# Designs tried in a protein design run: designed miniproteins, single chains, continued (5). Part 104

Each design is a single chain, and the fold is of that chain. pLDDT is the mean over its residues in the fold that is shown.

## One batch from the design tools (miniprotein)

Design m19627
Fold by ESMFold2-Fast:
Structure m19627 (fold): chain A 78 residues (1-78)
Amino acid sequence: MDSQEAAEKVAAFAKEKMEELAKELGVETPTQAREVAAKSKEGSERLAEIIEEVARLAEELGDTTTAGLARKEAEKLK
């Protein structure tokens, strides 16, 4: 798989998951969803779960650097 194609798939997956979180939290944008989620225990756990899913997909596609960065970000939310 082309490295660019892998990056595009990871970005699309992350965008879709953040849009789902925005709908669940009743906010309009992924940026607002992240901000609101980070302020609550339940929201932080959901956000961490989404980031861990993104990390897993990145690792499966061979992007171990992105996977590592995403896992560190998820740990900050726990």
Scores: mean pLDDT 78

Design m19628
Fold by ESMFold2-Fast:
Structure m19628 (fold): chain A 81 residues (1-81)
Amino acid sequence: MLKLKVVDLTDPDNITEKVIEVSKKMTGEELLKEVAKAFGIENPEEYELLFEYDGELRRLPPDVPLEKILKDGDVLYLVKR
């Protein structure tokens, strides 16, 4: 299991965060669906998850297992496309 902090940046007037626990074998697309469910979002395809890599925010790849990209305690940002 990976414990990740997700910061919702979709509304700049109402920034919220949640900690979620997911399988480390889960893909970025599957994680986006779980995050959308946790935040009550019906259309996950209109959103994306960003992560920090080497000081830059990058889009989380949809088809790669999370264990190849993320570590326990990592922060993700939920943004609208």
Scores: mean pLDDT 82

Design m19629
Fold by ESMFold2-Fast:
Structure m19629 (fold): chain A 67 residues (1-67)
Amino acid sequence: SRKYELAKTALKVLAYQGRSISLPDLAKSLGVSESTVSRAARELEKQGVVKIDSKKKVVTPNPAVAL
């Protein structure tokens, strides 16, 4: 899905810039569902790029990847 790839790319860019982002805020900014952003974030967490706080719905860069 183009929306899924957009969400994944946005999360990747934010992570490499050392930026944290709320899942609802990113979904709103990209015009995609929170579930789409959540799925993209989970894939990147498995790759060690980000950490997900599911209670706060926040994605943070993995310190080993952030600049």
Scores: mean pLDDT 80

Design m19630
Fold by ESMFold2-Fast:
Structure m19630 (fold): chain A 84 residues (1-84)
Amino acid sequence: TEEVREVERFLRELAERANRLLREADRRIAEAKSEEERRAILDETGAELTRLVEERDRRAAEHPEAWAIVEERLRQRVTEEAER
């Protein structure tokens, strides 16, 4: 359905945003010159990731049936990958 496609697109975009945040955090940590800078980067990244989790949970609550379908599809895909 359109709702299922919307949830799949949302999750794909969310995963991309999370991956970008983690890559940027890795880069910033590698460039950090002090423990204080590293802590600040981790705190900032953690806060951003928490916001993404909250956004995810809100969307799951808004589209419970579509979310369940997408979750089942992801579970099946993971199982197929593990068998290959």
Scores: mean pLDDT 82

Design m19631
Fold by ESMFold2-Fast:
Structure m19631 (fold): chain A 87 residues (1-87)
Amino acid sequence: SKEELKEEIEKIGKEILEILDKIIEKARQNGASQEYIDKLEEEKKRTEEGLKKILENFDTFSEEEQRIILGILKKEKEELEKKLEEL
């Protein structure tokens, strides 16, 4: 259902932001430059804004488009988890 898709997107979005926070913290601990940390924080901010726009416009998407969005976010989460492990 659309309600279940929205809940899954909200959940995955929250998890993506939590992984980004861990990446930022690990980069700080590893002595990354302030310029690099600022770029990661801007990436997180853009991700938060993008997720907000998806949720605000959720009902304008078809169910097929909503499933595609969920799939994209799941892939992004997996790629970020891999990046965190490789740091």
Scores: mean pLDDT 87

Design m19632
Fold by ESMFold2-Fast:
Structure m19632 (fold): chain A 86 residues (1-86)
Amino acid sequence: MDEELLEEFNRILEELRKSEDEDKQKELMLKGMRIISQITNPEIRKEASLRASEVLREVAERTEDDIMSAMFLMTSSVLDIEAKNL
């Protein structure tokens, strides 16, 4: 259920925060986005989206590739906007 999705999501965010491999970071971002899309409870989805936005911004700041950094920042912004509309 949504609580189990949130737990899986939190594990992915912790892996994303610890990863220094850009390919791994991209994979984890996409996996996290897939989980957020499966959350139907608005409160849980808002919390997940806001947390993902924060973590993606942190990842973007340490990403050396400008295109990858921009991708993480854009995804962060989309999640922040979606959360504010929930």
Scores: mean pLDDT 81

Design m19633
Fold by ESMFold2-Fast:
Structure m19633 (fold): chain A 76 residues (1-76)
Amino acid sequence: SALEHLEEAIEAAKKGDLEKAIEHLEEAGRSLIRQGMTPANLEALRLIGEAIRALKKGDIEKAIEHAERAKEVLEE
């Protein structure tokens, strides 16, 4: 599920494994696209994109914030 991929991405980011974190974020995004374009899924996709951008800049803390907010949106 998208939530499981987001959790794996957060754990990888906390370990400093940026490549694995990005891979899991991309998997979360693909899962949401397959589920359909609800307002919650669109907002989560935006936050996943921001998390990937932050990781590519080496901003791990900001990436974790965005990924955790994406989880919250999907749980609302």
Scores: mean pLDDT 87

Design m19634
Fold by ESMFold2-Fast:
Order: structure tokens, then C-alpha cells, then sequence
Structure m19634 (fold): chain A 77 residues (1-77)
């Protein structure tokens, strides 16, 4: 189904973003901790929305997480 495909794409995006968060925490120990905590919270909320079948909320949370990751990358790199 289209919803099943959309869910799979969003889950893949959450997985990629979680990996990027892990790499920032591992290699940039002076990264903004408040932003790292916010990014983690957004990704956990996105996973919860995906479990609930709320794809629109999950997509909005993933978009916010991507914006925050871009901000973190610019600050540490």
C-alpha cells in the first residue's frame, strides 16, 4: 500500500538520522548538548508517531530533525 511504502521510507530516514546523531556524539564531544538532546527527542517522537500510524506527524518530526542536524553539522564541522 502507499501508506506502507511511506512508512518504510520514513523509518529509513529516522534510521539514517539516528546514525548521523551517533557519529556527531562519537566524534564531536563539544557539540551543543541541548541540540543533541532535542534531536534525540525528535527522533524518538518520530518513531512513536510511526508506531501509531501517524505518518503526517512522523514526516513533520523527521523534517525538523533534518533541519536541526544541518544546524549541528554547520556548528561542529
Amino acid sequence: SDAERRRSILLARVTVLSGELYLIEKFYPHADQAKLDELRALLEQAREALRAGDLDTAEALVDRAMDLLDELDKEVK
Scores: mean pLDDT 88

Design m19635
Fold by ESMFold2-Fast:
Structure m19635 (fold): chain A 74 residues (1-74)
Amino acid sequence: MMEEAHEAMLLMGMAVAKLAKDPEEAIRWGERGVAESTSPRDRAAALELIAEAYEALGDLERAARYRALAEEAA
């Protein structure tokens, strides 16, 4: 059971590492983190990363939507 939480955490770590260099890849890793998260807090963190990646791309509407989803999940 703990291994799935660790997998989601690794995917979120990759998303963070990609965010500065490749926001589109950060979104992909964040989406996998959301899908593999088993806790609301880990899901919220992954959604926040996706929101920040969309903001880096200039997509403020999607960024706001994902931030709202993160608040709901937390």
Scores: mean pLDDT 72

Design m19636
Fold by ESMFold2-Fast:
Structure m19636 (fold): chain A 85 residues (1-85)
Amino acid sequence: ISSIINDIILNQQSRSRQRRDIFNRLFDQYNIPPIHRDIVLNIIDGNFTDSSNLMVRLQLSRPISDDDLQRMRDTIQQILDLNRS
């Protein structure tokens, strides 16, 4: 039982680390401040599926073009889909 739990935790931590590295590179590319990372991650997790809500939250701190926002969302979603595979 404990060995199975440890394997699950290690697998989850490995995937989380991989996601963190990928997202950091994406956020650098789109100049997204660290405080907005959690908002973007919550969109992917389905907590903020409303794109208008995402735009409002991001635009309150830094203006981002609709095209950049869409590309960022699509790219992050693609990365998550690849990680699920």
Scores: mean pLDDT 54

Design m19637
Fold by ESMFold2-Fast:
Structure m19637 (fold): chain A 76 residues (1-76)
Amino acid sequence: MSTSQVMQAVGYGGDAVQAASNGDRDTADQYVARARSIDSRIGDITGNTVDAIMNGDRQQFQQQSTQMRDIVVNSM
């Protein structure tokens, strides 16, 4: 996978997190689906992050954020 594709998937992940933070589950799920269409791993992490935000699970959010950073760093 190219760095450009990883960055695009991560960008959709950021949009999903913003929507989830606003309580907009439907919009967040749409961005999760877009991220997943590029990379299933990034999509799954984004989906888990959305779930953590919607449930107020700060520990789970931190764990998913660490996994996302590792993917980005390893793609550089």
Scores: mean pLDDT 80

Design m19638
Fold by ESMFold2-Fast:
Structure m19638 (fold): chain A 94 residues (1-94)
Amino acid sequence: SLKEKALEIVEKALKEIYDYAVQLNPEARDKIKEAVERALKVAKELIEKGNFIQGVDEAGRVVVETLRELGIEEAAYKASQIMGEAKNEIGKLL
């Protein structure tokens, strides 16, 4: 379904962000994991309601803000790019 494809795109993007951020700061692993899990939960709730673009935008906000709060600016910047690409890919499905 369209919802399943959109969620797969978000899950792949968030995993890439997790792997990159943890490589840069392995000490923040648990906090990065919590941010990714919160972002995915928000995306799932919004996408299930048909709010695809809002779902990816809100997930991106959650993960980028947390990475900035942790001081991993390089990961925050990369996360913004990855989530932007996910948003474009989901937009092509609509």
Scores: mean pLDDT 89

Design m19639
Fold by ESMFold2-Fast:
Structure m19639 (fold): chain A 87 residues (1-87)
Amino acid sequence: MKEEAEKYIREAEEALQKGDLRTSLEHLRKAYELAKKSNDLELLERVYGLAQKLHLHAIYNNDTELYEEARKLLGEIRKDIAKLKSK
């Protein structure tokens, strides 16, 4: 599971560097599901950081739909991080 999440994080970073914001978001969602399932705080924080970069790129490209999807994802990740830190 951790190795699969790491793969999706890497693929999301590569997609973001190529300007493929949609593919980056898709890979981030997959990494997030794996990190959430494994309760891996380190992976959740890494996915959060990359999602913040994606959100900024969406703003710069005036992609309102991607902006809203990235903002929602950031909110979900933040809640899961808070739950793990409260345990």
Scores: mean pLDDT 83

Design m19640
Fold by ESMFold2-Fast:
Structure m19640 (fold): chain A 75 residues (1-75)
Amino acid sequence: MKITKEEKERILAEFRHLDTDGDGRVRVDDFGALLVNLGYSVELVKEILKAADKDGDGYITFEEFEEALKPFVEE
C-alpha cells in the first residue's frame, strides 16, 4: 500500500491540527483514528504508528511521523 506525495502533505497538515497542546506530540490513538477516517486501512495505520512511536510511550512527534511515512510514499 502506497501514499501519494499529495496524500503525505495532507496527512502532515492534519497531524499539526491534532497537536492542540503545542508540545509537538500527538497521541497514537488520536492520530490512528484520523488516518482511518482519511480512508487508510487499519493494517497500514498500525504499521505506520508502530514505526513512528519509537519510544512506545503512546505519543509520536511530527519528525518521527514524517520519517515513518517515507517507506510508504510513492514518487
Scores: mean pLDDT 73

Design m19641
Fold by ESMFold2-Fast:
Structure m19641 (fold): chain A 80 residues (1-80)
Amino acid sequence: GKKRIEADELFQKGIDYYNKAKELEKEGRLDEAIKFYKQAIDYFTKAAELYKEINDPRYILADMFAGKVKRDLKELEEKK
């Protein structure tokens, strides 16, 4: 339904922001990387909430990605 398409789009946006954050981190653009990691977390979290609302088990995957990116961000902020 519409909510599934919206959740899929939010999840894809999470992936896109996460990939851009990794690219920025590799380039040493740490402040920008942090902003993109935060955006990725927000998108994965929103996707997970929509998947949960429609009882789609993909919320587990979205929560897993949000958690991983949050841990990666914490490590980056602590060493910056």
Scores: mean pLDDT 89

Design m19642
Fold by ESMFold2-Fast:
Structure m19642 (fold): chain A 68 residues (1-68)
Amino acid sequence: MSIEEIKKLKEKIIKALQDKGYPAETIEKFEQQSEAELKAIEAGDQKAREKAVIQYVNKAKDLGIDIE
């Protein structure tokens, strides 16, 4: 999964959390955590990339987002 695909998946997760009525603090914490993870991935941290992909795919599935 590319960095751009990870960013797109992050945006879909945030939207799904908002649409499902999750608390603002839950959404904000996810945004802060995902931003930090994306910075690590952009810096070339391959392990951060692998972890973020797994976490985002699992969270997207939990939220009913279809992963292609």
Scores: mean pLDDT 80

Design m19643
Fold by ESMFold2-Fast:
Structure m19643 (fold): chain A 100 residues (1-100)
Amino acid sequence: MLSDEEAEEVGRALKAALQRIRPEREVPELTRENAVEFLEHAFEIYAEYLSTQKEATKEQIEQGVESLMEDLKALAERLGVELPEERVEKLKEEAIKKAL
C-alpha cells in the first residue's frame, strides 16, 4: 500500500497530467473518499482527449481506455480504495462511447 504522502504525490501528478490534456476542465484532488468521482473525471478527460486524435482507430481508442482503467485500478488498490466492479465497467463503457 502507498503511504498517505505517496498517495498524495501520485494524485497530484495524475491531476496535473489530466489538467495538461484538458486545461479547461476542473479536476478534483484525489482522496480516498472521492476516488470513484476522481476516476470518473479521469475517464471523461482522457476519453475526450482520445476523441481529438484524428488518426486513432476504434481499436486504439478501446485499448487506450482499457490501459487507463488498469492504471486507475492499480492506483485505487494502492490507496486501499474498493472500486465497485459494476461502476468501473459502466465508466469504461461510457468513456469508450464518448471517445468514439
Scores: mean pLDDT 66

Design m19644
Fold by ESMFold2-Fast:
Structure m19644 (fold): chain A 73 residues (1-73)
Amino acid sequence: SKEVEELLKKGKELLEKMKEILGERAYELVYDPEVQAKMSPESAKALVETLEKNKKEGEKLLKEAEEIAKKEE
């Protein structure tokens, strides 16, 4: 449906930005055509929420790595 397409597009944009943080494996999993074909609008919304949570976890790990790198200056 159009609603699912719009939600998945927003999810893909968010995931593309998160690809730099989480890496390519998480990106590939969400772009699986089988997963997309079976998604309802509710599932698409839940996926976006999960991606947002994972982004915060990725940001924490990135900041921690940056702090370690700065100490080795």
Scores: mean pLDDT 60

Design m19645
Fold by ESMFold2-Fast:
Structure m19645 (fold): chain A 86 residues (1-86)
Amino acid sequence: TLAERLEELLDRLGELVVEGEKALQAGDIDTAEKIAKEARKLLKEARRLAEEAKAKGVLTPMQLARLTVEEGAVYYIERRIENAKK
């Protein structure tokens, strides 16, 4: 279902955020950048599925909240990578 696909993407995003944070803490910018790029691709897919779920009236407030949190986390990882490359 749309809900199951969205939940799986949100779970994967959470895992990638944790791994990206660990890579940044270790100073492994190359690994962090690869993880951030993968997370960005999954975010685009998750947002697309969330918009479809919203249009069909099946998107939950919790799913929307999780997506918003993951979007913010990926954005901050990307900004930290950018800052580390200066």
Scores: mean pLDDT 87

Design m19646
Fold by ESMFold2-Fast:
Structure m19646 (fold): chain A 74 residues (1-74)
Amino acid sequence: GTGYRVAGGDDGQYKLSDEERNEVSQVIAEIMRAIRAGDFEKAEKILEEAIKRSNPEAQKLLEENYRILLEQAE
């Protein structure tokens, strides 16, 4: 069915708690808002601050989502 979770490989690598995933989602939402406004400098600053306070697994997830958002902005 639509939205069925089947990909365990890459998702398994990130093994974040529910709270950590929620925090990452909020940061990604802020980055999306900055990118939509054309403020790429603000988006980079939000990412850098989030990375500084994140564990390595959350950092990788943030960097991957940032790349996807930049690709979508083209």
Scores: mean pLDDT 71

Design m19647
Fold by ESMFold2-Fast:
Structure m19647 (fold): chain A 66 residues (1-66)
Amino acid sequence: MLHLSPENQQSLLDLIDRLIAQSTNPELRSRLRELKQQIEQTGSMTWEQWQELSDLMMQVNDELAA
């Protein structure tokens, strides 16, 4: 578990907001919103949450590349 500084937490939430705005896939947007809510509530990320964010970022990038 990585505890986030307020600055890192805000940067991460901003990143997730950009991914939500860029994605047209409602399922990806829903998963990103859930992850954002968890980070907002806990102020930390598990290794599993970091992997999920990485996977979601790849899926959004694949969508944008198409």
Scores: mean pLDDT 80

Design m19648
Fold by ESMFold2-Fast:
Structure m19648 (fold): chain A 79 residues (1-79)
Amino acid sequence: MTDARKFLEKGKELYEKGEYLKAAEYFQQAIDVDPNLAEAYLFLGEVFKKMGQEDAAKKYYEKAIEVDPNLERAKKLLE
């Protein structure tokens, strides 16, 4: 896997455990390595949504769709 994918997978594991802040750090590292990894933006949005930061969540969902237009499921989260 690329390093970006390794950070994404570790972030997902932490997200599933409810460690949202630590998960966000790994999703951000995934984006830092691969800015076109739409899935990392999607999960960052989910983290902010869990933390009650709806504006930040929406921003990351919009970025995920911008990076990968086929990620239409994220577009539904903006409705």
Scores: mean pLDDT 79

Design m19649
Fold by ESMFold2-Fast:
Structure m19649 (fold): chain A 80 residues (1-80)
Amino acid sequence: SEGRRRALELEIEATMYLMKGTILEKQGDLEGALESYKKARELLLEAARAAADDPELRRAAESAARATEEKIKELEEKLK
């Protein structure tokens, strides 16, 4: 379906931002990492919406978004 294709495209884009966030975090750029993880979470939530008719893909995207949200909270605490 088009929704499934869109969800997969959004998950790929989210993965690129998760990778960027990880690299920036390891380099000590916590602010840059935070922005990358926020973008990844937004894309994962959009992927979950696009995958409305695919329960497995939707659950995977929602789970990834939750994991990313925990990482965002961790970085926000470090930046205080």
Scores: mean pLDDT 89

Design m19650
Fold by ESMFold2-Fast:
Structure m19650 (fold): chain A 93 residues (1-93)
Amino acid sequence: PELSEEQKKKLDKYLKYASELSKEVIEFADKLIKENPSLSKEKIQKIVSLAVASSLRLIGEAIQMALDGVKEEEAKKKLEEIKEEALEELKKI
C-alpha cells in the first residue's frame, strides 16, 4: 500500500546516483557529437537515442532495486555496469 521509510530512503539515494550516472552518459554523447562534426544525421540520432534510452534504464533499475531492498553496494555496482555498457555502445557508433 504505502512505501516504507527504508524504501523512500533507498529511492532518494539510488535515484540521485542514477541521475549522476545518466549525466555522465549524456555528457559523453554530447562530447562525441561535438568532437565529430562530420557525423551523419542518422548517427547523431542513434547516439542521442542510445544516451536517452540508457538514462531511462538507469532510472528504472534504480527504482526497482530501491523497492526490492537491494543493498547500496550492489545497487551502485549494477548502475555502474549499465553506465559502462552504454559508454561502450556509444564508442562503437
Scores: mean pLDDT 88

Design m19651
Fold by ESMFold2-Fast:
Formats: structure tokens, C-alpha cells, sequence
Structure m19651 (fold): chain A 88 residues (1-88)
């Protein structure tokens, strides 16, 4: 289902932004999981995540990312690693 894959790609890109990843890092994360989206959709989703990050504490960012990773564990391994870094 192309629509579902596009939604997952945008969601992963947004979560990458919440984790503090760049557009380039988010693109690589999508590629590592066999996901693709348009350059415009990627940049928009990462920017949305980065905006959300500005409103959250480090603990809230970690908890948010861990909950998202639990729902999509195989596709969000990199976000789990970034969330773990926020423990300190």
C-alpha cells in the first residue's frame, strides 16, 4: 500500500526531527528502512518534529520517542538509540 508507506515515511521523518536529527540524517534513516518520500515532504516532516522538540523537555522527548518506537520498533531502531542518549 503506497499511501501507508508514505504515511510511515513521513511519520519516521517527523520523529527523526523530534530526536534532533538533520534532514540528511532523516533521509539516510528512511533509506536504511527501505522507505522513500519526496524532498519537500521529508523537509516538512523533519521541520515539524524539530518544532515539537522545542516545546518538550529532554525527558518528555525521550518518553515520546520511546513510545513511538514501541509502536514501530523495526522501523525506528535509530530513534530508539537517539532516545537512549537523552537519559543523561
Amino acid sequence: NPELLEEVARHLARMAGVAGLSVEEARKLLEEHGLTTSEEALRRAVAEGQRLREELSDDEIRDYLLEEVKRNLPRFKKLLEEAAKLKD
Scores: mean pLDDT 74

Design m19652
Fold by ESMFold2-Fast:
Structure m19652 (fold): chain A 90 residues (1-90)
Amino acid sequence: GRLASPELTEHVRRILPDVDIPERPTVEEVLNLILIALQQVYAKKHPDKPPPSPGEIKSWSKEEQIEILQTELGMSREVAEEIVEAMKNS
């Protein structure tokens, strides 16, 4: 697998401080962690709404995937685009 950028890796460490993340994780490893974090953060921020499933998110448009990552996880567009490219290649 491709290695995650330092920017993506540092963002994931900030949103998941209690998770032991490898120094040089693959994009696939980071994608799985982000999808789990997104479920948890969405459920906490929107208790009256069901969180979208990982499979549902992967079926969305690129712009919809970028929007949820920016809105829910505070990702920059550049970091969100790296995750979106990984989702399209999975």
Scores: mean pLDDT 81

Design m19653
Fold by ESMFold2-Fast:
Structure m19653 (fold): chain A 59 residues (1-59)
Amino acid sequence: MEELREELKKAKTQEEVNEIAHRAGEAGDVELVREIGQTHMKDQVAAGREAAREIAAAE
């Protein structure tokens, strides 16, 4: 569990953060998943809204 938290501190890309979140979920570390959600979810939601606009315009 501490290992995943340490990897999260070293993660530089969103892809790495998502992979750590997935591993935390698989390990049952719901506390780490919650921390990732609180810190990184806001950025993901904002990016998701922009991506949704681009997809809607492209379709």
Scores: mean pLDDT 65

Design m19654
Fold by ESMFold2-Fast:
Structure m19654 (fold): chain A 79 residues (1-79)
Amino acid sequence: MRIVATFEFETEESAILGMGMALVEMKREGFEAEAEVEGRRVTITLDTATEEDAERAIKVLRDTAKTVGAKKFSIEVLP
């Protein structure tokens, strides 16, 4: 399963800081994630082997979005 999380921030500076925090939190929870930043938008992408790992990753991403003050947050789960 591939998880794609999109975070939108008020400023480009906030997006860069939010990206860094998200990558640290994902690594702390044992996930290897890729990140891209385009202006005020951050995209975090990772692959999971199990549905349980996917649910755990989604929870970490949602909690991180609240912590970093993202204005908008979305998750897409691909097969």
Scores: mean pLDDT 85

Design m19655
Fold by ESMFold2-Fast:
Structure m19655 (fold): chain A 95 residues (1-95)
Amino acid sequence: SLSYGASMDVGAAADLLRSRGLDDEADRLVEEAAGKYFVEANEIVNRTLARALGISRLEAALLVGEAAGPYADEIVKSGTSPIDVLRRRGIPMVR
């Protein structure tokens, strides 16, 4: 099975990193999260964002939570298939 929620968290976190000019960190996050189970993907997201932004893992989790809702809304509005929209954006499917 695929975790759309966890895939959207990866997408939202990558967008946050790119918005701050941290494109290499965003690319590494996407690569490392690909094919992971959602628990491991969540740990990768929070660790990468915390390290890259110099914040706590709790603060990183809260930032992802705040960004994930608007991100999911954008994905849903962008097409009839959320999975195809995520794939076109290069966001990995998390299990």
Scores: mean pLDDT 79

Design m19656
Fold by ESMFold2-Fast:
Structure m19656 (fold): chain A 70 residues (1-70)
Amino acid sequence: KQKEIRKLAIEGTSHSILGVAAELEGRTDEAIRHYELSLEKLQEMLKLDPNDEIAKKSKKLVQERLEELR
């Protein structure tokens, strides 16, 4: 469980970083895609541990970015 959550966190974070990079370069479609993938990983983390405060905050930030780009 804990090892699985860490893997999801790394994958989610990687997509968030790529999303920010794409957004800064004006590649909106790529940014949206990466944020969507990051959100999927964060949602999977929260299904395994609903009380993960870091995952909750990360999910909120990614959702806010997606809302701004749509």
Scores: mean pLDDT 79

Design m19657
Fold by ESMFold2-Fast:
Parts: C-alpha cells; structure tokens; sequence
Structure m19657 (fold): chain A 110 residues (1-110)
C-alpha cells in the first residue's frame, strides 16, 4: 500500500470495532455485503478476517484517492454499490457511516 501503516491500522481497527458492535444477524448481513463488493472485483475471500481486511483497504483507497467524496452514500454511488447499501439494515448502514468518518478524518495527512 502507498498509505502509512498507521492509517491502514486505523482503517482496519475502525472496520473491526464497528463490526463487533453489530448483532449476529447484522454481522452476517455486513459479511454478505462484503462478499458482493469482493465479487465485483473478482476476489474470493473465505474467512471473516480476510473480508474485513479487504474492506478496510478498499475503503481507505477509495476515500483517500477521492477527497471530493464527503459521505458513504456518495462513495457507494461512485462504485455502483448504492442499491446494495440501501438494502442494508439501518444498523449496518450506521456502522458503515461511522467507519467512513473515522477513515476520512484520520486519512487527511496521507
């Protein structure tokens, strides 16, 4: 990665923390959403850890490479995942919004 290890660590910690706050049903929904993201990039991920790590790097790259994107909805519109995002429960959507804000704020120096 071209980003600092500290920023990559912050992104992964944000994804893991918000994921672990979710109910078991919402965690399953979150992982199914990550599977759809990975499939659009022709990537097969088998473990929960691999899915969360992939997603953290995916978000970090998009957010820092597109500073004009100011919300998670704009980001998913940009990558043609808005319909998938809108089908998620409010609990999962809120977790994704929080992850976006943490990465956006901590990535400003990269």
Amino acid sequence: SIFSKEVEKTALEAVKEEFNKLSKESQKEFLNFLDKVAEKHDIELKSEEEKLEFFAKFLLQLILSNPEIESIEELFTYVNLLDEYNSLSKEVQKALEEIFEIIKENGKDD
Scores: mean pLDDT 83

Design m19658
Fold by ESMFold2-Fast:
Structure m19658 (fold): chain A 79 residues (1-79)
Amino acid sequence: MKEVEELRKKVDEEIAELRRQAAASTDPAVRQLLNDAIDKAGELLFKAERASSDEEKVKLYETALKNIRDARAQAAALA
């Protein structure tokens, strides 16, 4: 349970940071990339809420964090 709660909190924090970065960005390609990552993370959170096991929730949250990390790397490469 603790691991699920920690991962959920990390995903929420990372999404909040992506929203902040997207709002501050003047580059349309960077904004699109960050907003796309936010949408994908939201979809994974939706699936995690409906998952019947903590193991599945962990996998979905880990996938969301990886996608967010990958999007940040892509945004940095575009800058």
Scores: mean pLDDT 82

Design m19659
Fold by ESMFold2-Fast:
Structure m19659 (fold): chain A 74 residues (1-74)
Amino acid sequence: ARELLNRGIGTVLRGIGLLAEAELLLRRVENDESLSEEEKERLRREAEEKRAEGERLIKEGKELLKEAEKLADA
């Protein structure tokens, strides 16, 4: 139970971290006037990839947390 709980929490936190990184990349694109259009497009792609991965990890972590809750009652 505790191992799944810790793994679930860690996985959700990793996902949140990737979503935060994606947000920072998008904010840099809108606020950094020194970036070329090519650099902006690259950063937008990186942000999209990090968002997709972050969403996957949050979903995975939530499933691990549900599993940990079931085992804690057993």
Scores: mean pLDDT 83

Design m19660
Fold by ESMFold2-Fast:
Structure m19660 (fold): chain A 86 residues (1-86)
Amino acid sequence: KKIEEKDAKSAALGAGIGEGLARMIASVSRLAGDEERAKEAEKGAEAAREALRLAEQGGNGGEVLELLEKGGKLTAEAGRKALEGV
């Protein structure tokens, strides 16, 4: 299943937002001294960046969506735990 142009743009926007949130969570985690959470958030940012790359290349829409959803869940969990540690 190839991503339609409008879906690729929506996926790219979502991936960009996810990457930004993941990087913010990594910074907060480091301030809290939680290097493990910071690394998990950085992996979430990398997953979001890769999803953006695949969306821009017109990759498989299902794979891009799954990567975005997984990256988002990892980022949200890291953020929740980082805020609990601060």
Scores: mean pLDDT 66

Design m19661
Fold by ESMFold2-Fast:
Structure m19661 (fold): chain A 67 residues (1-67)
Amino acid sequence: SAEEDTKAAEGALKAAEEAKKNKDAATSGVALHQGRELLETSKDERARELAEKAVEAGEEGLKAAGV
């Protein structure tokens, strides 16, 4: 559902931003993957916007961790 997709995307974004602060490459990678999956499967505009931000934050987190 749109509500489930939005909640998942918000969770992924929060995890990605937290992981970036902690230089946690593993959690950044998981959040990146979750964001990419939501972009492939969700048709909800808000969920897709949050998923795109989760992907960006995940990529930044990996870079910050030296990956």
Scores: mean pLDDT 85

